# Ledger of designs, part 12: designed miniproteins, single chains, continued (5)

Each design is a single chain, and the fold is of that chain. pLDDT is the mean over its residues in the fold that is shown.

## One batch from the design tools (miniprotein)

Design m16389
Fold by ESMFold2-Fast:
Structure m16389 (fold): chain A 93 residues (1-93)
Amino acid sequence: RVQQIQPVSVIANDIDFFSNGKLSPSFINRFSQDIVAVQRKMIEGKPMSKRDMAVIDLYQKIFFHTITQSDLDNISSVLGLSDKDVAQLSKLI
């Protein structure tokens, strides 16, 4: 396909940087892999699921530091995030 997907390591470094080190390495690794999978679907023009949209929405909100409690509540429900993951993300609000 014509567009390059950023490596997981680049996405992981971006998440860590824009979250100011507040997220665990295990969360960053899992989430970075999800972002790569979603970016591949976008490049291939495949339809996006509710989960795929939530992954991109969370990534954008971390990148621009615009996450709200309402966003976190909605995203955590869609992505099935653990209480531990939600507690980490709440530090970004």
Scores: mean pLDDT 79

Design m16390
Fold by ESMFold2-Fast:
Structure m16390 (fold): chain A 113 residues (1-113)
Amino acid sequence: MEELQKQIDELGAEIRRELAEMRRSVDAGDEQAAKEHLDRVRALFSRLLDLVREAIAAGQLTPEMRERVKALLDEVIAGLRELRARATSPELQAYLDSLIQAAEVAKAWLDAA
């Protein structure tokens, strides 16, 4: 249980760092760097969802852990939507839309679990 919570918290911290770097890249007009950070956010997000899915299957996901993951997803969705509003490139907008959709689907899945 403690180890699982640490892994969720560590993935959350990495996602937050990558979102902050993506924001800096968007503000600097560096579309390539922004896409690279977005790809890292996507990979970390996939790892988080796999970890949560395994925890649910094992009966190890506590209500507190579920609420922490949902809060992280809300934070990620809000951050991505803010970046989407500031992005001027159609390609970067499409990348952001794809990840926002994936995060919203994941949150709906957690709300149903």
Scores: mean pLDDT 82

Design m16391
Fold by ESMFold2-Fast:
Structure m16391 (fold): chain A 70 residues (1-70)
Amino acid sequence: SREDQVAFLAGLLARSGALDPETARRIARAIVDLHAERGSRAPTAAEVARRAGVSQATARRALRALAAQS
């Protein structure tokens, strides 16, 4: 489910130590929602930042942490 995907990604981001758990959850939801809406390509840091309500620097940190774990 979408909620399972959000929980999984939030867990990865929180375990990376780059983000606090609540910020990780917000970014994970933004990524999952953007993927569901678009499906064609990975979202940019700017798109994630706008959707999650975080700075672009925070979004870039999150995307780098996910890339390092994938």
Scores: mean pLDDT 81

Design m16392
Fold by ESMFold2-Fast:
Structure m16392 (fold): chain A 77 residues (1-77)
Amino acid sequence: SAARARAEELRKAREEIARAQARIQRLEDHARRVSYDAPNKVEPLPGVHSPEDIEQALAEAQARLEAAQARLAEALA
């Protein structure tokens, strides 16, 4: 049914938003730690080895958040 399909879209959009927000938070926390601690004292994140990698990963996570928010808005329309 349309109502069930819409509920499914809303659930998936909210899940994607939560995942993107968690990723952004993790990257921001890692960036803060790298700037405050000696780099060798901070646990590396998979695929994140430099400040440039953090910047790129943040940009990607923010783009995913925006896309998920757009999907949520569409499902609520």
Scores: mean pLDDT 76

Design m16393
Fold by ESMFold2-Fast:
Structure m16393 (fold): chain A 78 residues (1-78)
Amino acid sequence: SLVDEAIRYGAEALRNSTDQYGYQAGMYVVSAAQYLKLGDKEKAQEYLKKAQELLKKVTDPKAAKYVQQGIKKLQEAL
């Protein structure tokens, strides 16, 4: 599912981040996906926006790539 793919990408961002923003953005992707899984679309959108905002500050290109993929899957699921 798109939600499970978003969780996987968020987790990969966490595992591969060498900077605080990549780690935090990955956490927001996972949080958004978990809220969506619970049916809380409003909270999912809130955390998606937080991830998008932090993505601008991510300096690790690998972490940024995973965050971008997670955001894409969340947008497709919403």
Scores: mean pLDDT 86

Design m16394
Fold by ESMFold2-Fast:
Structure m16394 (fold): chain A 81 residues (1-81)
Amino acid sequence: MKEIDEAMRLMIIGSLYAAKPEKIIGPSGLDVLERKPTEEELLANPKGWDPSNPEKSKEHLKLIQDAEIEYAERLKEGKLP
């Protein structure tokens, strides 16, 4: 579960930046859009993951919130691009 949580977090971050920021616009963004759930997510068989559904997105929204903050901190620290 936590492993999926972290993978989902990274996937969501990449997706968000692929849609908005120019930094992530590229092959990674296109690949993520083509395959919303990554190969790793498919292995874990992610069920009920719907970004359009607010009820399902409520749990993932928490991941996005934390991941977005953490991602911004990493960029500021110069750790993970």
Scores: mean pLDDT 49

Design m16395
Fold by ESMFold2-Fast:
Structure m16395 (fold): chain A 73 residues (1-73)
Amino acid sequence: SDLEEVRRIISTLSAEEKRELLAYLEKLKAHLEEQAAKSTDPKFKEQLEADIAKVDEVIALIREELARLEAAE
């Protein structure tokens, strides 16, 4: 259900909004990866790795949509 809601939200965004969201998520991912690398708490590290995986899924979806838009131009 959460993934379906994310898909619906992304589908309503303009190409420019998708690019801005992609840039934000890439920076967020880098920040989470840095936090995971510095963490000594196994549970917190597992949670960060799970969050990184979710961010990667959204990044992949946005990249796919943008690639389709560029191919249509």
Scores: mean pLDDT 83

Design m16396
Fold by ESMFold2-Fast:
Structure m16396 (fold): chain A 87 residues (1-87)
Amino acid sequence: DEKREALRRFFEKVIEQVPELAEMAEEALKLLDEGASPEEVIRFMVDRLIERHGEDLMDRETALDALVLVAQRLGLPEAAKVIREFG
């Protein structure tokens, strides 16, 4: 599935290049490898970002936009597209 592969590449690159999100990305990658859907894995990352920053400072839309921005900055437009589809 191209969507799963795009997300796998995204999480692998986050682990390598974004140390502040690496632990969260490792958990997301494990869920993806265990058969979680792209939607479930994106929801996991969004929920972790909201938990870290607090609900008053980061809503679901802001967390999703942050993940899209990270994917774009890592040069992964297909991952950014997949993330946007599940917001």
Scores: mean pLDDT 83

Design m16397
Fold by ESMFold2-Fast:
Structure m16397 (fold): chain A 93 residues (1-93)
Amino acid sequence: SPVLIAAVLALATLGPKETDIKKIVEKAKEILKEWGIEASDEEIKKAVEEAKKLPFEKLLELDIELGILRLEAAVKGEPLSHEEELKFLESLL
């Protein structure tokens, strides 16, 4: 689910001490907007609660791996599609 992946990345980016659900939802919305995906606040909140069930190290792994993937694309001079990013991240879950 792209909404679940956005929630995972939002939690990883904000860190394990961030407890403000509004900030987490806003960060997930920013990530989803990058991918051209729209989701309701309630759908994102549900995804955040599911993502919180994962160990933080797993959330951080997805964020780091996305960073590496984007860096490799930048070095090659080829932009990554949102579909390629999502498929890669879903393979890590």
Scores: mean pLDDT 83

Design m16398
Fold by ESMFold2-Fast:
Structure m16398 (fold): chain A 100 residues (1-100)
Amino acid sequence: YEELIEKGRKALRDGNYEEAVKLFKQALEEAEKSGASPLTLATIYVDLAQAYLELGKYEEAIKYARKAIDLANQVPDDIEAGILTLRAAVVLVAAEKKLA
C-alpha cells in the first residue's frame, strides 16, 4: 500500500484529485487487509480527506478527517499521532469553513 500512497500524493501535487482519491482508497483497502496499525490507517484517512477537500467534496473531507482523528486518538502520547491529528484538524476546519 506504500506505493499507492506515494502515487496518490503525486496525483495530489499534479492536481489530479480524482485519481488521488482512487489511489488512496486502494491504499486504504490494502492497508486494512494487511492489518495495518491505526496510525497507518489514520495517515491514509488524512490523505483522503485532503484529496476530497481539493475536489470540493467537503462532506467527504470532513468524514475522513474525523476518522483520522478518531484513529490517531487510539495511539496516546505518540508524536506522529499528534501530527496526524493536527493535519486532519486543518482539513476539517477548511472543509467546515467552505460549508458555512
Scores: mean pLDDT 83

Design m16399
Fold by ESMFold2-Fast:
Structure m16399 (fold): chain A 91 residues (1-91)
Amino acid sequence: SKIEKQRKLVEKVLAGSDEKLTKEEIELLIEFVESLKENIKETGDILGISDEKTEALYNKLLEDFKSIKEGTTYSKVKDIYVKFYDEMGKA
């Protein structure tokens, strides 16, 4: 499924390598983050929790991914994820 393809791609990116991203892989990463953001918002709305800081961090992650060009290495995208998780842990 598309979700499984997205998960596997994220796992490969987090492993890091000099492998270069394709346009299709960039789209899959963007769609994955958009899906996660929507799920977090929906869950927060249901539970009555406002998590504006988490939403802002996911928005920044989306913007960072939308700025990625074809040919960017997996390791550079991993650095974006590491920065995102570091900021999440300081929340």
Scores: mean pLDDT 76

Design m16400
Fold by ESMFold2-Fast:
Structure m16400 (fold): chain A 55 residues (1-55)
Amino acid sequence: SADEARLRATLRALLAWARRTGDEARFDQAMAVLSAGVAAGLPADEIAARVRAVA
């Protein structure tokens, strides 16, 4: 689905960012935001925006 594609793109971007920067603490924060948003049933665009705000 479009939402799954958006979340996969967000995760791939986050992983690429983490590999470039090595900032594990900020990566962990971004992953926690992503997991919490998925668990809360937030739309993919809102989850992506919240993840980008932390990363």
Scores: mean pLDDT 80

Design m16401
Fold by ESMFold2-Fast:
Structure m16401 (fold): chain A 87 residues (1-87)
Amino acid sequence: LTVEIYDAGDLVLILVQDKEGNTLYAVVLESEALLDAIKLIKEGKYEKIKDLPGTKYFATNVSREEALALAKEISGKEPVLVMTIEI
């Protein structure tokens, strides 16, 4: 899996993609929750991310473009790609 992390001020956007670049799910959450979210992704427990304190948005049926637009609307900041992780 490819995990892209975008900085949006006090919030972060996480995009999880398959090997073909298709978005599997998108999460917008408070920056303090980022490490807990990454742990759940590594453990295959992505459905639990929506239950983390600080999660603002979770979706499994969004494009990359839709996720970026939603993160901008929620945060009021342009999301900037800061990290890519292979899992």
Scores: mean pLDDT 85

Design m16402
Fold by ESMFold2-Fast:
Structure m16402 (fold): chain A 61 residues (1-61)
Amino acid sequence: DQSQIDQQLQQRIQQIKDAVERHKRVLKEEGKWSPEIERQIDTLSQQRVQQLQQERDQQLQ
């Protein structure tokens, strides 16, 4: 397998997940958290992950 490319993708996805969790925590601490904001953050992060996966797939083909 293209282990280096896979590891880089996994690391970038993990960084996105960590940033999302941190952002949600900060919003809660600041009293700005809402279900609507959380859904927006989740949607945007999912779109970003999908873009990274597509880029990786293009590099492998």
Scores: mean pLDDT 80

Design m16403
Fold by ESMFold2-Fast:
Structure m16403 (fold): chain A 63 residues (1-63)
Amino acid sequence: MSEAEAKLRAERERGAAGEEPSPEAKRAIGEVGGALLRMGDKIDEELKKGYLTDEEPEIVYLP
């Protein structure tokens, strides 16, 4: 069990225990929303690349 992980857990438990979450925690929640949107966009782009490869070979071998 790491000390850094214990601190992160304590901060999460504080919000659930009936104390107001810190402004840092509120900011992190907003950033998580943005990160989720970015991840979805990345997955979509990767899927698009795989779809395009249907016509093109994985590796172009020039003689």
Scores: mean pLDDT 59

Design m16404
Fold by ESMFold2-Fast:
Structure m16404 (fold): chain A 88 residues (1-88)
Amino acid sequence: HDAVEEERIKNWKKQLESELNSLKSNEEKLQYLNNLKKEIEDQLEERLGMPVDEALKKLKEEGLALYKVITEILNILDDEKKKIEKEM
C-alpha cells in the first residue's frame, strides 16, 4: 500500500464525512452509505468484468493494492454505519 493510495483513501473519507454532515437524518445517512457500498461494488464488477465476490478473490490472490483500497473503503463505510446506529 503506497502513499498515493493512503492519501486517496484519506481524502475520500473526508469527502464522505462532509456528505454525511449535509444530510438531515440518521435514516438518510444510512441509505447514503448503503447506496455508496452498492456503487463501489458495481464499479469493481465493471472494472474487472466479473461478479464482486470473484473480483475481490482475484485481487487478493494477485496481491493487488486495489484489494487493500476497496476493503479499507468498505471498512470505513461499516464504521460510519456503526456510529450512526449508536446515535439511534
Scores: mean pLDDT 78

Design m16405
Fold by ESMFold2-Fast:
Structure m16405 (fold): chain A 65 residues (1-65)
Amino acid sequence: SSAQLLQLLQAEQPEALADELRTHYAGQLNPGLNLEDTSQQLIESYRDDVRDAAHLQSILQLLLA
C-alpha cells in the first residue's frame, strides 16, 4: 500500500523498500531497474522533504514510469 511505502521511505530501510517494490509493484516498474539501488536513491531523495505529500507523489511517478 502507499502508506506502507511511505513508512519504509521514512524508516530509511532500503532492503525492506526493495522487497516491498518487488512484491507489490513489480508489474508497474521498469523491468531493467535495480531495485536495491533505486530504493537507496528514493530514500536519499525523500530525506530532505520528509512529510511532503507532493514529494511522495513525485517519487511514485518515478517508480511507475
Scores: mean pLDDT 68

Design m16406
Fold by ESMFold2-Fast:
Order: structure tokens, then C-alpha cells, then sequence
Structure m16406 (fold): chain A 113 residues (1-113)
């Protein structure tokens, strides 16, 4: 339980960092969409942290689908905004990898329980 709580806190922190990096390039509608997807990801990760082994595969599938929607939306924002610096793009890609690693760790933690 304590380890799952730490992973959830780190996921939320990295999702906040991701929002802060991209938000200045996003339209008001895109900001709302990112915030909604971020909230959905946090709730799905929380559900995964509380799940039985029989439930985790379906929750992981939903988490993967929502995270893909977030990545696709952010990639679109970057493509539409040539003013996004190479440093920002690199940081966003690093945040995507770290968030995915934390989701995988949370999944493996619950699978072993």
C-alpha cells in the first residue's frame, strides 16, 4: 500500500510537470482537454493501485488508451506550434517515458499481490 501511494504521488507530480511544459502552447479548449485526461489518468492509476489481480488487465488497458490520447493531443499541440523549443520537446518526451515507467511499476506491484 505505501509503495503504491508513493508511485501515485510521483505519477501525479509528473503529469503536473507535463501540463506546465505544454500549457503555454495550448488553446483554452486544449488546456481543458489535457486537464480532463490528466484527472482521468490519476483516477485510473488510483483504481489500479486498489485492484485485485483479476481486474488489473482491464484497468491497465483503459489507462494505456487514455495515456495514448494525452500523448496524441500533446504531439498535435507541438506540431501546430513551431515555437515549442527543442528543449521543451525533449523534456516532454522524457516525462512521457517516466510516466509510462511508473504506470508499469504500479501494474507489476499489483500483479505480484
Amino acid sequence: MEEAERLLAEIEKLLDELYNEISKYATPQQKKEIENLRKELVELARELAQSTPEQIDELRKKLTEVFKKLRDLISKIIEENPDVSPETVKKINELFLKIQELFDKLYELQKKR
Scores: mean pLDDT 84

Design m16407
Fold by ESMFold2-Fast:
Structure m16407 (fold): chain A 107 residues (1-107)
Amino acid sequence: MGKIVVSTLSGEELGVAETVEEIKELSKKIKEEKLPVVLTFEEGTVLTDEQFETLVQEIAELVKAGVIVLLDDEEVVEKALGKEKYEELLKAYQEAMGERLREEEKK
């Protein structure tokens, strides 16, 4: 079971998520604070498909809500997710950023 750790830019730990429900709860907390966060993975973390899908959806929603989400080093994230899932996460992140920028241009 994988552990996702979310910290502030200063390195203060905001929370740890090990389950789909914990990922959702942590995402809600981040949305309320609206602070830039760093997403990292505990060494040896392997996410289930359900955890990964939830993570991708929650990151996209955070980005659309205007929260700055930074990923840990590419090597750490790719090691935890695998190359294919890492590329899928990056694509979802870029698509969410694109949608947010289009909404800002309409105002």
Scores: mean pLDDT 75

Design m16408
Fold by ESMFold2-Fast:
Structure m16408 (fold): chain A 86 residues (1-86)
Amino acid sequence: SKKVIDKALELYKKGVIKKGDKIATPNREPYSSIGDEIAKKLGLEKVLVLYDPFIPEEVTKEHIEKSGAKFFIGRLEVPEGVTQIS
């Protein structure tokens, strides 16, 4: 989504997102492709997190936390210290 990319760019201009920061995305489209575009534009490291209808949301949250990602693309309650972009 253009809105998600524009939001990430806004955060980068404000100095909230920095080069080398990690961005987590679900291992599903369209989120994975959105994360790739943001990572390429802003010099971020993309990390895929497990997201599946059979996996509890808490498991996805644990994967985000363990990834060291500061940002997450998608609709999910995120761990403390992680910024959701949606």
Scores: mean pLDDT 78

Design m16409
Fold by ESMFold2-Fast:
Structure m16409 (fold): chain A 58 residues (1-58)
Amino acid sequence: SAAERAAALAAAGRGSGAAAEAAHGYPQDTKGVELVAEGLARGGVADPERAARAASAA
């Protein structure tokens, strides 16, 4: 899924790539946003929950 790819990219140190993957078709449910936010946080995104919600809204 996009969230799993975002988490994998973030773990690899690719926070910008993780955000881009999260924007591609990720469901807007709360658990999904939390998973993406965790992945983005591991990649060093400053506000991972806000970034994940913005990506989900796209």
Scores: mean pLDDT 57

Design m16410
Fold by ESMFold2-Fast:
Structure m16410 (fold): chain A 75 residues (1-75)
Amino acid sequence: MAEERALELAKKYLPKGELNLEEIRELLRAIAEAIMESTPDEEERERIRRGEEELIKLLEESIKKIEEKEKKAKE
């Protein structure tokens, strides 16, 4: 299952103490791959892959905004 695959990668990376963007990308790719295995349509599989790239960018920006907000609260 997609969730199990993502959790497997998370457990692999968590011992390092931090997840970087590269590791997040790998997790999202594993989720997308598991979903694509259940999707017979090639065009839909490509949409899922593109959605993964978009999601990584959104996560990076969201993390940045959260960090900025926390810095304002701490200062």
Scores: mean pLDDT 65

Design m16411
Fold by ESMFold2-Fast:
Structure m16411 (fold): chain A 65 residues (1-65)
Amino acid sequence: MMTYTAPAEEARKLLAKLVREAIKLGYSQTVKFTQEVEEDPSKEPKGTIEAEIPDEKFREFWESI
């Protein structure tokens, strides 16, 4: 399992790229995205992406981000 945490906007962009690459590689597994609510307006909300590594090509894509 791979876990990536970033500011919510960046995490959403990354999620879109991950989904596209997973489909391209025939990956049938699920990518999970969780965004926490941040009540402090001075802090950016965080997004967390959880994915399983289906193969080496997906790992190479992940490392290229």
Scores: mean pLDDT 69

Design m16412
Fold by ESMFold2-Fast:
Structure m16412 (fold): chain A 71 residues (1-71)
Amino acid sequence: KEKEEELRNIRGAALTLAEMTDKIADHPQAKKARELALQSAEIAEKGGDVEKARELLLQGIDLYNEALAAL
């Protein structure tokens, strides 16, 4: 039950990150962040490894923040 809730939350956050990165899609770090976000969302949707999904999401967030700092 808890795993399903965690994966649902990760999926929601990852899809939100993908939408945010689309707004600055010309930036290389934003493209990588979007790719990681979509990979995290896919793992979460398939009921996969929570830790892998979380790690990909966090890596995506870090790259998105780097892209924003470079603007």
Scores: mean pLDDT 82

Design m16413
Fold by ESMFold2-Fast:
Structure m16413 (fold): chain A 75 residues (1-75)
Amino acid sequence: MDEELSRLIAELQRLVEKSKNPELQKLFDEALRAIVEENYEEALKYLDKMIEVGKDNPEIVEVARKLKELLEQKL
């Protein structure tokens, strides 16, 4: 796995855990599964949902967008 990809995933996981938002945790788990399965189009859809659900948390939005940009390069 790309070092930058692993770093962004770990940072997003930490932020989601701190949020204590079960919807964000569910969406993160679904996005991570899609990434591991190399289903990047599905992963991008879950990341978009995370950005919408977490829009009041700028750190989650920023990290999710960076992760989206990195995954879009693999399409």
Scores: mean pLDDT 85

Design m16414
Fold by ESMFold2-Fast:
Structure m16414 (fold): chain A 62 residues (1-62)
Amino acid sequence: SPAEIAALRAQMKALMDEALKIQKEIENSTDVDKVVELVKKYEEIMTQAKALRDQLRALEAA
């Protein structure tokens, strides 16, 4: 469905925008505990982004 593909692309963009914000917070933080928590959030976002990418490819191939 074109609408489903558009929705997944919008979700992907939102996740990548959030990942960029977290990257900037990591670059500007000197608190090791805060950096560890930010890295965990970044990894979760990247995992979700990969899953969405795989879903998009499957839908576009169908």
Scores: mean pLDDT 85

Design m16415
Fold by ESMFold2-Fast:
Structure m16415 (fold): chain A 57 residues (1-57)
Amino acid sequence: MDDSFHMETEGDRFVAEGRDSPEFRDLLERMRASVELESEKREGDRVTVTYRWLPPP
C-alpha cells in the first residue's frame, strides 16, 4: 500500500484513520488488547476508529 494511516491522540482517546485493509485490521486487532474500541466510522474505503485508553496493568 502506498498510503498507510494516521493516528492522533485526543485527551483520553486515540483516533486511527486510514484505508480499510487487512493490514489496518490486523493492527487494530493487536491494539484492542491495550485500548477499548469506542466507535468505528466508514466513508467509502476509508475507516476512522476511536479508542479509549486503558490503564496499564
Scores: mean pLDDT 69

Design m16416
Fold by ESMFold2-Fast:
Structure m16416 (fold): chain A 82 residues (1-82)
Amino acid sequence: MSAEELKAKAEEMLAGLEAEGEAEVASLPAELQEAVRELLERAKARLREIIAAADAGASAEELLARLRALLAELAAFGRALE
């Protein structure tokens, strides 16, 4: 996957979270809404960082590492809810 493809993927993910994230959070049980809202804000921030890094000329390897770190954070959050 190229740096351009990784940037496009991050932009797609960010657009999806911005378009539907709040509505999805509102549909959750009240006890989960705050934690998931905080997770979505962190995910959006990390995706914006990846896009900014790509615009600054970051390598595909660096961008992939940043995406892997985000996925690891999401996986850790999922485990904490179990």
Scores: mean pLDDT 80

Design m16417
Fold by ESMFold2-Fast:
Structure m16417 (fold): chain A 86 residues (1-86)
Amino acid sequence: SEAEKELERVIEEGAEKLFEAEKKYADPSLSEEELEGLREAAREYARNLAEGKGGRFQPVTEEGKAVAEEIRKRGEEAKKKLKEAE
Protein backbone atom coordinates (compact mmCIF):
# COMPACT_ATOMS: atom_id res chain seq x y z
CA SER A 1 0.00 0.00 0.00
CA GLU A 2 2.77 2.48 0.85
CA ALA A 3 4.72 1.44 -2.25
CA GLU A 4 1.58 1.87 -4.37
CA LYS A 5 1.14 5.41 -3.03
CA GLU A 6 4.77 6.21 -3.85
CA LEU A 7 4.31 4.98 -7.43
CA GLU A 8 1.18 7.11 -7.84
CA ARG A 9 3.06 10.13 -6.52
CA VAL A 10 5.89 9.56 -9.02
CA ILE A 11 3.35 9.41 -11.85
CA GLU A 12 1.58 12.59 -10.69
CA GLU A 13 4.82 14.54 -10.27
CA GLY A 14 6.07 13.36 -13.64
CA ALA A 15 2.82 14.34 -15.33
CA GLU A 16 3.02 17.86 -13.88
CA LYS A 17 6.62 18.29 -15.08
CA LEU A 18 5.76 17.03 -18.56
CA PHE A 19 2.77 19.36 -18.73
CA GLU A 20 4.89 22.37 -17.74
CA ALA A 21 7.64 21.48 -20.23
CA GLU A 22 5.19 21.04 -23.11
CA LYS A 23 3.20 24.15 -22.16
CA LYS A 24 6.33 26.33 -22.01
CA TYR A 25 7.58 25.22 -25.43
CA ALA A 26 4.12 25.06 -27.03
CA ASP A 27 2.32 27.92 -28.73
CA PRO A 28 1.54 30.59 -26.10
CA SER A 29 -1.92 31.03 -27.66
CA LEU A 30 -3.15 27.59 -26.54
CA SER A 31 -6.79 27.50 -25.47
CA GLU A 32 -8.04 26.12 -22.15
CA GLU A 33 -9.35 23.02 -23.94
CA GLU A 34 -5.93 22.42 -25.51
CA LEU A 35 -4.25 22.84 -22.11
CA GLU A 36 -6.59 20.25 -20.58
CA GLY A 37 -5.79 17.89 -23.46
CA LEU A 38 -2.06 18.31 -22.84
CA ARG A 39 -2.53 17.61 -19.13
CA GLU A 40 -4.40 14.36 -19.83
CA ALA A 41 -1.83 13.28 -22.44
CA ALA A 42 1.02 14.00 -20.01
CA ARG A 43 -0.64 11.93 -17.28
CA GLU A 44 -1.20 8.94 -19.58
CA TYR A 45 2.33 9.14 -20.92
CA ALA A 46 3.84 9.33 -17.41
CA ARG A 47 1.85 6.28 -16.33
CA ASN A 48 2.97 4.32 -19.38
CA LEU A 49 6.61 5.27 -18.76
CA ALA A 50 6.45 4.27 -15.08
CA GLU A 51 4.94 0.89 -16.05
CA GLY A 52 7.69 0.37 -18.63
CA LYS A 53 5.34 0.70 -21.62
CA GLY A 54 6.38 4.14 -22.89
CA GLY A 55 5.51 3.10 -26.43
CA ARG A 56 3.36 5.37 -28.54
CA PHE A 57 3.32 8.90 -27.20
CA GLN A 58 6.54 10.81 -27.92
CA PRO A 59 7.51 14.19 -26.42
CA VAL A 60 8.43 16.78 -29.05
CA THR A 61 10.59 19.09 -26.89
CA GLU A 62 14.12 18.47 -25.63
CA GLU A 63 13.01 19.37 -22.10
CA GLY A 64 10.10 16.95 -22.35
CA LYS A 65 12.43 14.16 -23.45
CA ALA A 66 14.68 14.77 -20.42
CA VAL A 67 11.68 14.71 -18.06
CA ALA A 68 10.45 11.48 -19.68
CA GLU A 69 13.82 9.80 -19.03
CA GLU A 70 13.68 10.92 -15.38
CA ILE A 71 10.16 9.49 -14.98
CA ARG A 72 11.25 6.17 -16.47
CA LYS A 73 14.18 5.85 -14.06
CA ARG A 74 12.15 6.89 -11.01
CA GLY A 75 9.37 4.51 -12.02
CA GLU A 76 11.81 1.60 -12.21
CA GLU A 77 13.17 2.44 -8.75
CA ALA A 78 9.63 2.59 -7.35
CA LYS A 79 8.80 -0.82 -8.86
CA LYS A 80 12.01 -2.27 -7.40
CA LYS A 81 10.96 -1.08 -3.94
CA LEU A 82 7.51 -2.56 -4.49
CA LYS A 83 9.05 -5.98 -5.21
CA GLU A 84 11.33 -5.71 -2.15
CA ALA A 85 8.27 -5.03 0.04
CA GLU A 86 6.83 -8.39 -0.99
Scores: mean pLDDT 71

Design m16418
Fold by ESMFold2-Fast:
Structure m16418 (fold): chain A 55 residues (1-55)
Amino acid sequence: SREKQALETALRNSEEMIAEMEKLKAARGMSPQQEQFLESLRKNKEELQERLKEM
């Protein structure tokens, strides 16, 4: 379905962004603002995974 494809695309994008931010964190550390954003991305990823499991 289009809805499932949209969720899969959103999940992939979130995973890529998390991976990029984790690399930056390992290389140079992060500000509290950046850490909060990373935490928000992780929560969003979990929500997307749960929605996909229900489909």
Scores: mean pLDDT 84

Design m16419
Fold by ESMFold2-Fast:
Structure m16419 (fold): chain A 79 residues (1-79)
Amino acid sequence: IEEIEKLGEEVLANVKAEIQAEVKELIEKAIEALKNKDGEKTLEYLQKLYDLLTKAKASEKALEAFKKLVEAAKKALDE
């Protein structure tokens, strides 16, 4: 969880100010779903975040941090 929160901060640091509030909300919702072991909602919020990042043409750094976040979330759901 701590690593997932840190990766979320990395995504936030690499996105434009205009989308930071929405990105933060989706990350918080994904982490909350993950804490509740709701894999379906976790993946739903991560998909919404990916769609937002893609629409906003986020940087390579933001997308790489997002990829690591998804991998960490999937690992936490499998355990």
Scores: mean pLDDT 80

Design m16420
Fold by ESMFold2-Fast:
Structure m16420 (fold): chain A 99 residues (1-99)
Amino acid sequence: SIEEEREKLYKSLSPEQQEKLEKAKKEFEEVVKEAERIEEEGKKKKEELIAEGIKNNKPEEGIKEGQKAEFEAGVEAGVMVLEAAVKLTVLLRELVKEE
């Protein structure tokens, strides 16, 4: 299994390599949490824009701007996670090559 292979790889690493990997995993987890925060802010901004549209008697405009804000936040969050995942994968490749 992938998890058993990961455990075997981790156990084959030096203590310094293990610390470097654990730090990188923690940094990745922090990026994921920040991405979730950005998505939640996008959702709140959507709700605010929809409410403002209703208040200003422009509900369709509020819905359009709200959907755009949520979409833009989702794209930003998605790119952030993908970039962090690539960075972690590159580090894993380097650690495997260094033995």
Scores: mean pLDDT 85

Design m16421
Fold by ESMFold2-Fast:
Structure m16421 (fold): chain A 104 residues (1-104)
Amino acid sequence: SIDKLVQEILDLANLVIKSVKELNKEAEKLKEKDPKRAELLRGIAEGLVGIFAGVLRVIMKKYGLDQDTIDELVDQLVDALLSGDQKKVDEIVKKIKEELKKAA
């Protein structure tokens, strides 16, 4: 079911945003005392978002979405996840659901 797949995507997006927020919070605490470790934590946050984006691209491509639509939706979701914008994550996941249903 597309509804179940989208729910699993949303659950994963929520885990990613939570992890990014925690990593960025810890990096902010370390920025003056240990700038190299702060950079590493930000790099881990970016890496987690990149892995999730890569998985999502594979899913959307398998459902027959065109490359421009995939790029637009993934880029918007990456920006929302990195900024910790939960409302925008929810809005983009809803758009992904609509596009997956159109392609099915």
Scores: mean pLDDT 88

Design m16422
Fold by ESMFold2-Fast:
Structure m16422 (fold): chain A 79 residues (1-79)
Amino acid sequence: GEKMVEAYMLSLYEEALKYAEQAIKEDPNSWLNYKILGRIYFDLGRYRDAEHYFTRALSLDPNDQVSRDLLDQSRRRLA
């Protein structure tokens, strides 16, 4: 059922978060790692965390339109 799919997706996001956080520690200048972390928080509905990480990703790569669009969406969800 949908509840089982949601639980499965949450476990995948938890593993992806752990991986992305480790990757940021190894390369704190990788915009891609911040973008991945921002996307995971966005998918979890954690829009403040998503805003934080997309802002960091854009500070390293200002031309990433996907991060800019998701940052705007995150901010709209917080308003």
Scores: mean pLDDT 80

Design m16423
Fold by ESMFold2-Fast:
Structure m16423 (fold): chain A 70 residues (1-70)
Amino acid sequence: PPLPDFAYHPVEVIVGDEVHEFPSALEAQAYVLKLEDEGETDILVKDVVTGEVLPASDWLARFAREYAEH
């Protein structure tokens, strides 16, 4: 089955003063999980299409919820 629409939205991952652009939320998810595994705690994710900004933990929880529905 296809992924939810937001998984294909371009996003910006904000770590401190650095902004990392990703062409899709799916690709950004892998990077955010890596950063959390490495002990980074101050991570924000911005959906460029909707303008929504979430802490990485809340954003990852949203991904987990959407995947649990499929």
Scores: mean pLDDT 76

Design m16424
Fold by ESMFold2-Fast:
Parts: C-alpha cells; structure tokens; sequence
Structure m16424 (fold): chain A 59 residues (1-59)
C-alpha cells in the first residue's frame, strides 16, 4: 500500500467536496446544511484513514 499517495488525495477530495457544498449552499441558502455536510466529509476522510490503517496527516 502506497501511503504517500493517500494523504494528498484525501486533502484534494476534501477541498473539492467543500467547494461543491459551498456552491450548493449558495444555491439553497442553507448554511446549516452546508456545515453538516462539511462535518460529514471530514468524518468520512478520518474514517478512511483509520479503516486503511493510515496515520493521521502530520500537521
């Protein structure tokens, strides 16, 4: 398993997802829905790292 590829890809996925949710939020005006979706995306990214046995991103 190439651990080096996963952290940058996870970050890119999070950024893309966040941008998509921002667009949806702007279209509907539902700020709370946007916040909930961002939280779910973050939890999903964490769950992927745990499931694949990857350490958390070194920050």
Amino acid sequence: VDYKELPPKSQELFEVGKAMFERRYRATGDEKLYEEQVKKLLAFAKNLAETYGLPPLPV
Scores: mean pLDDT 62

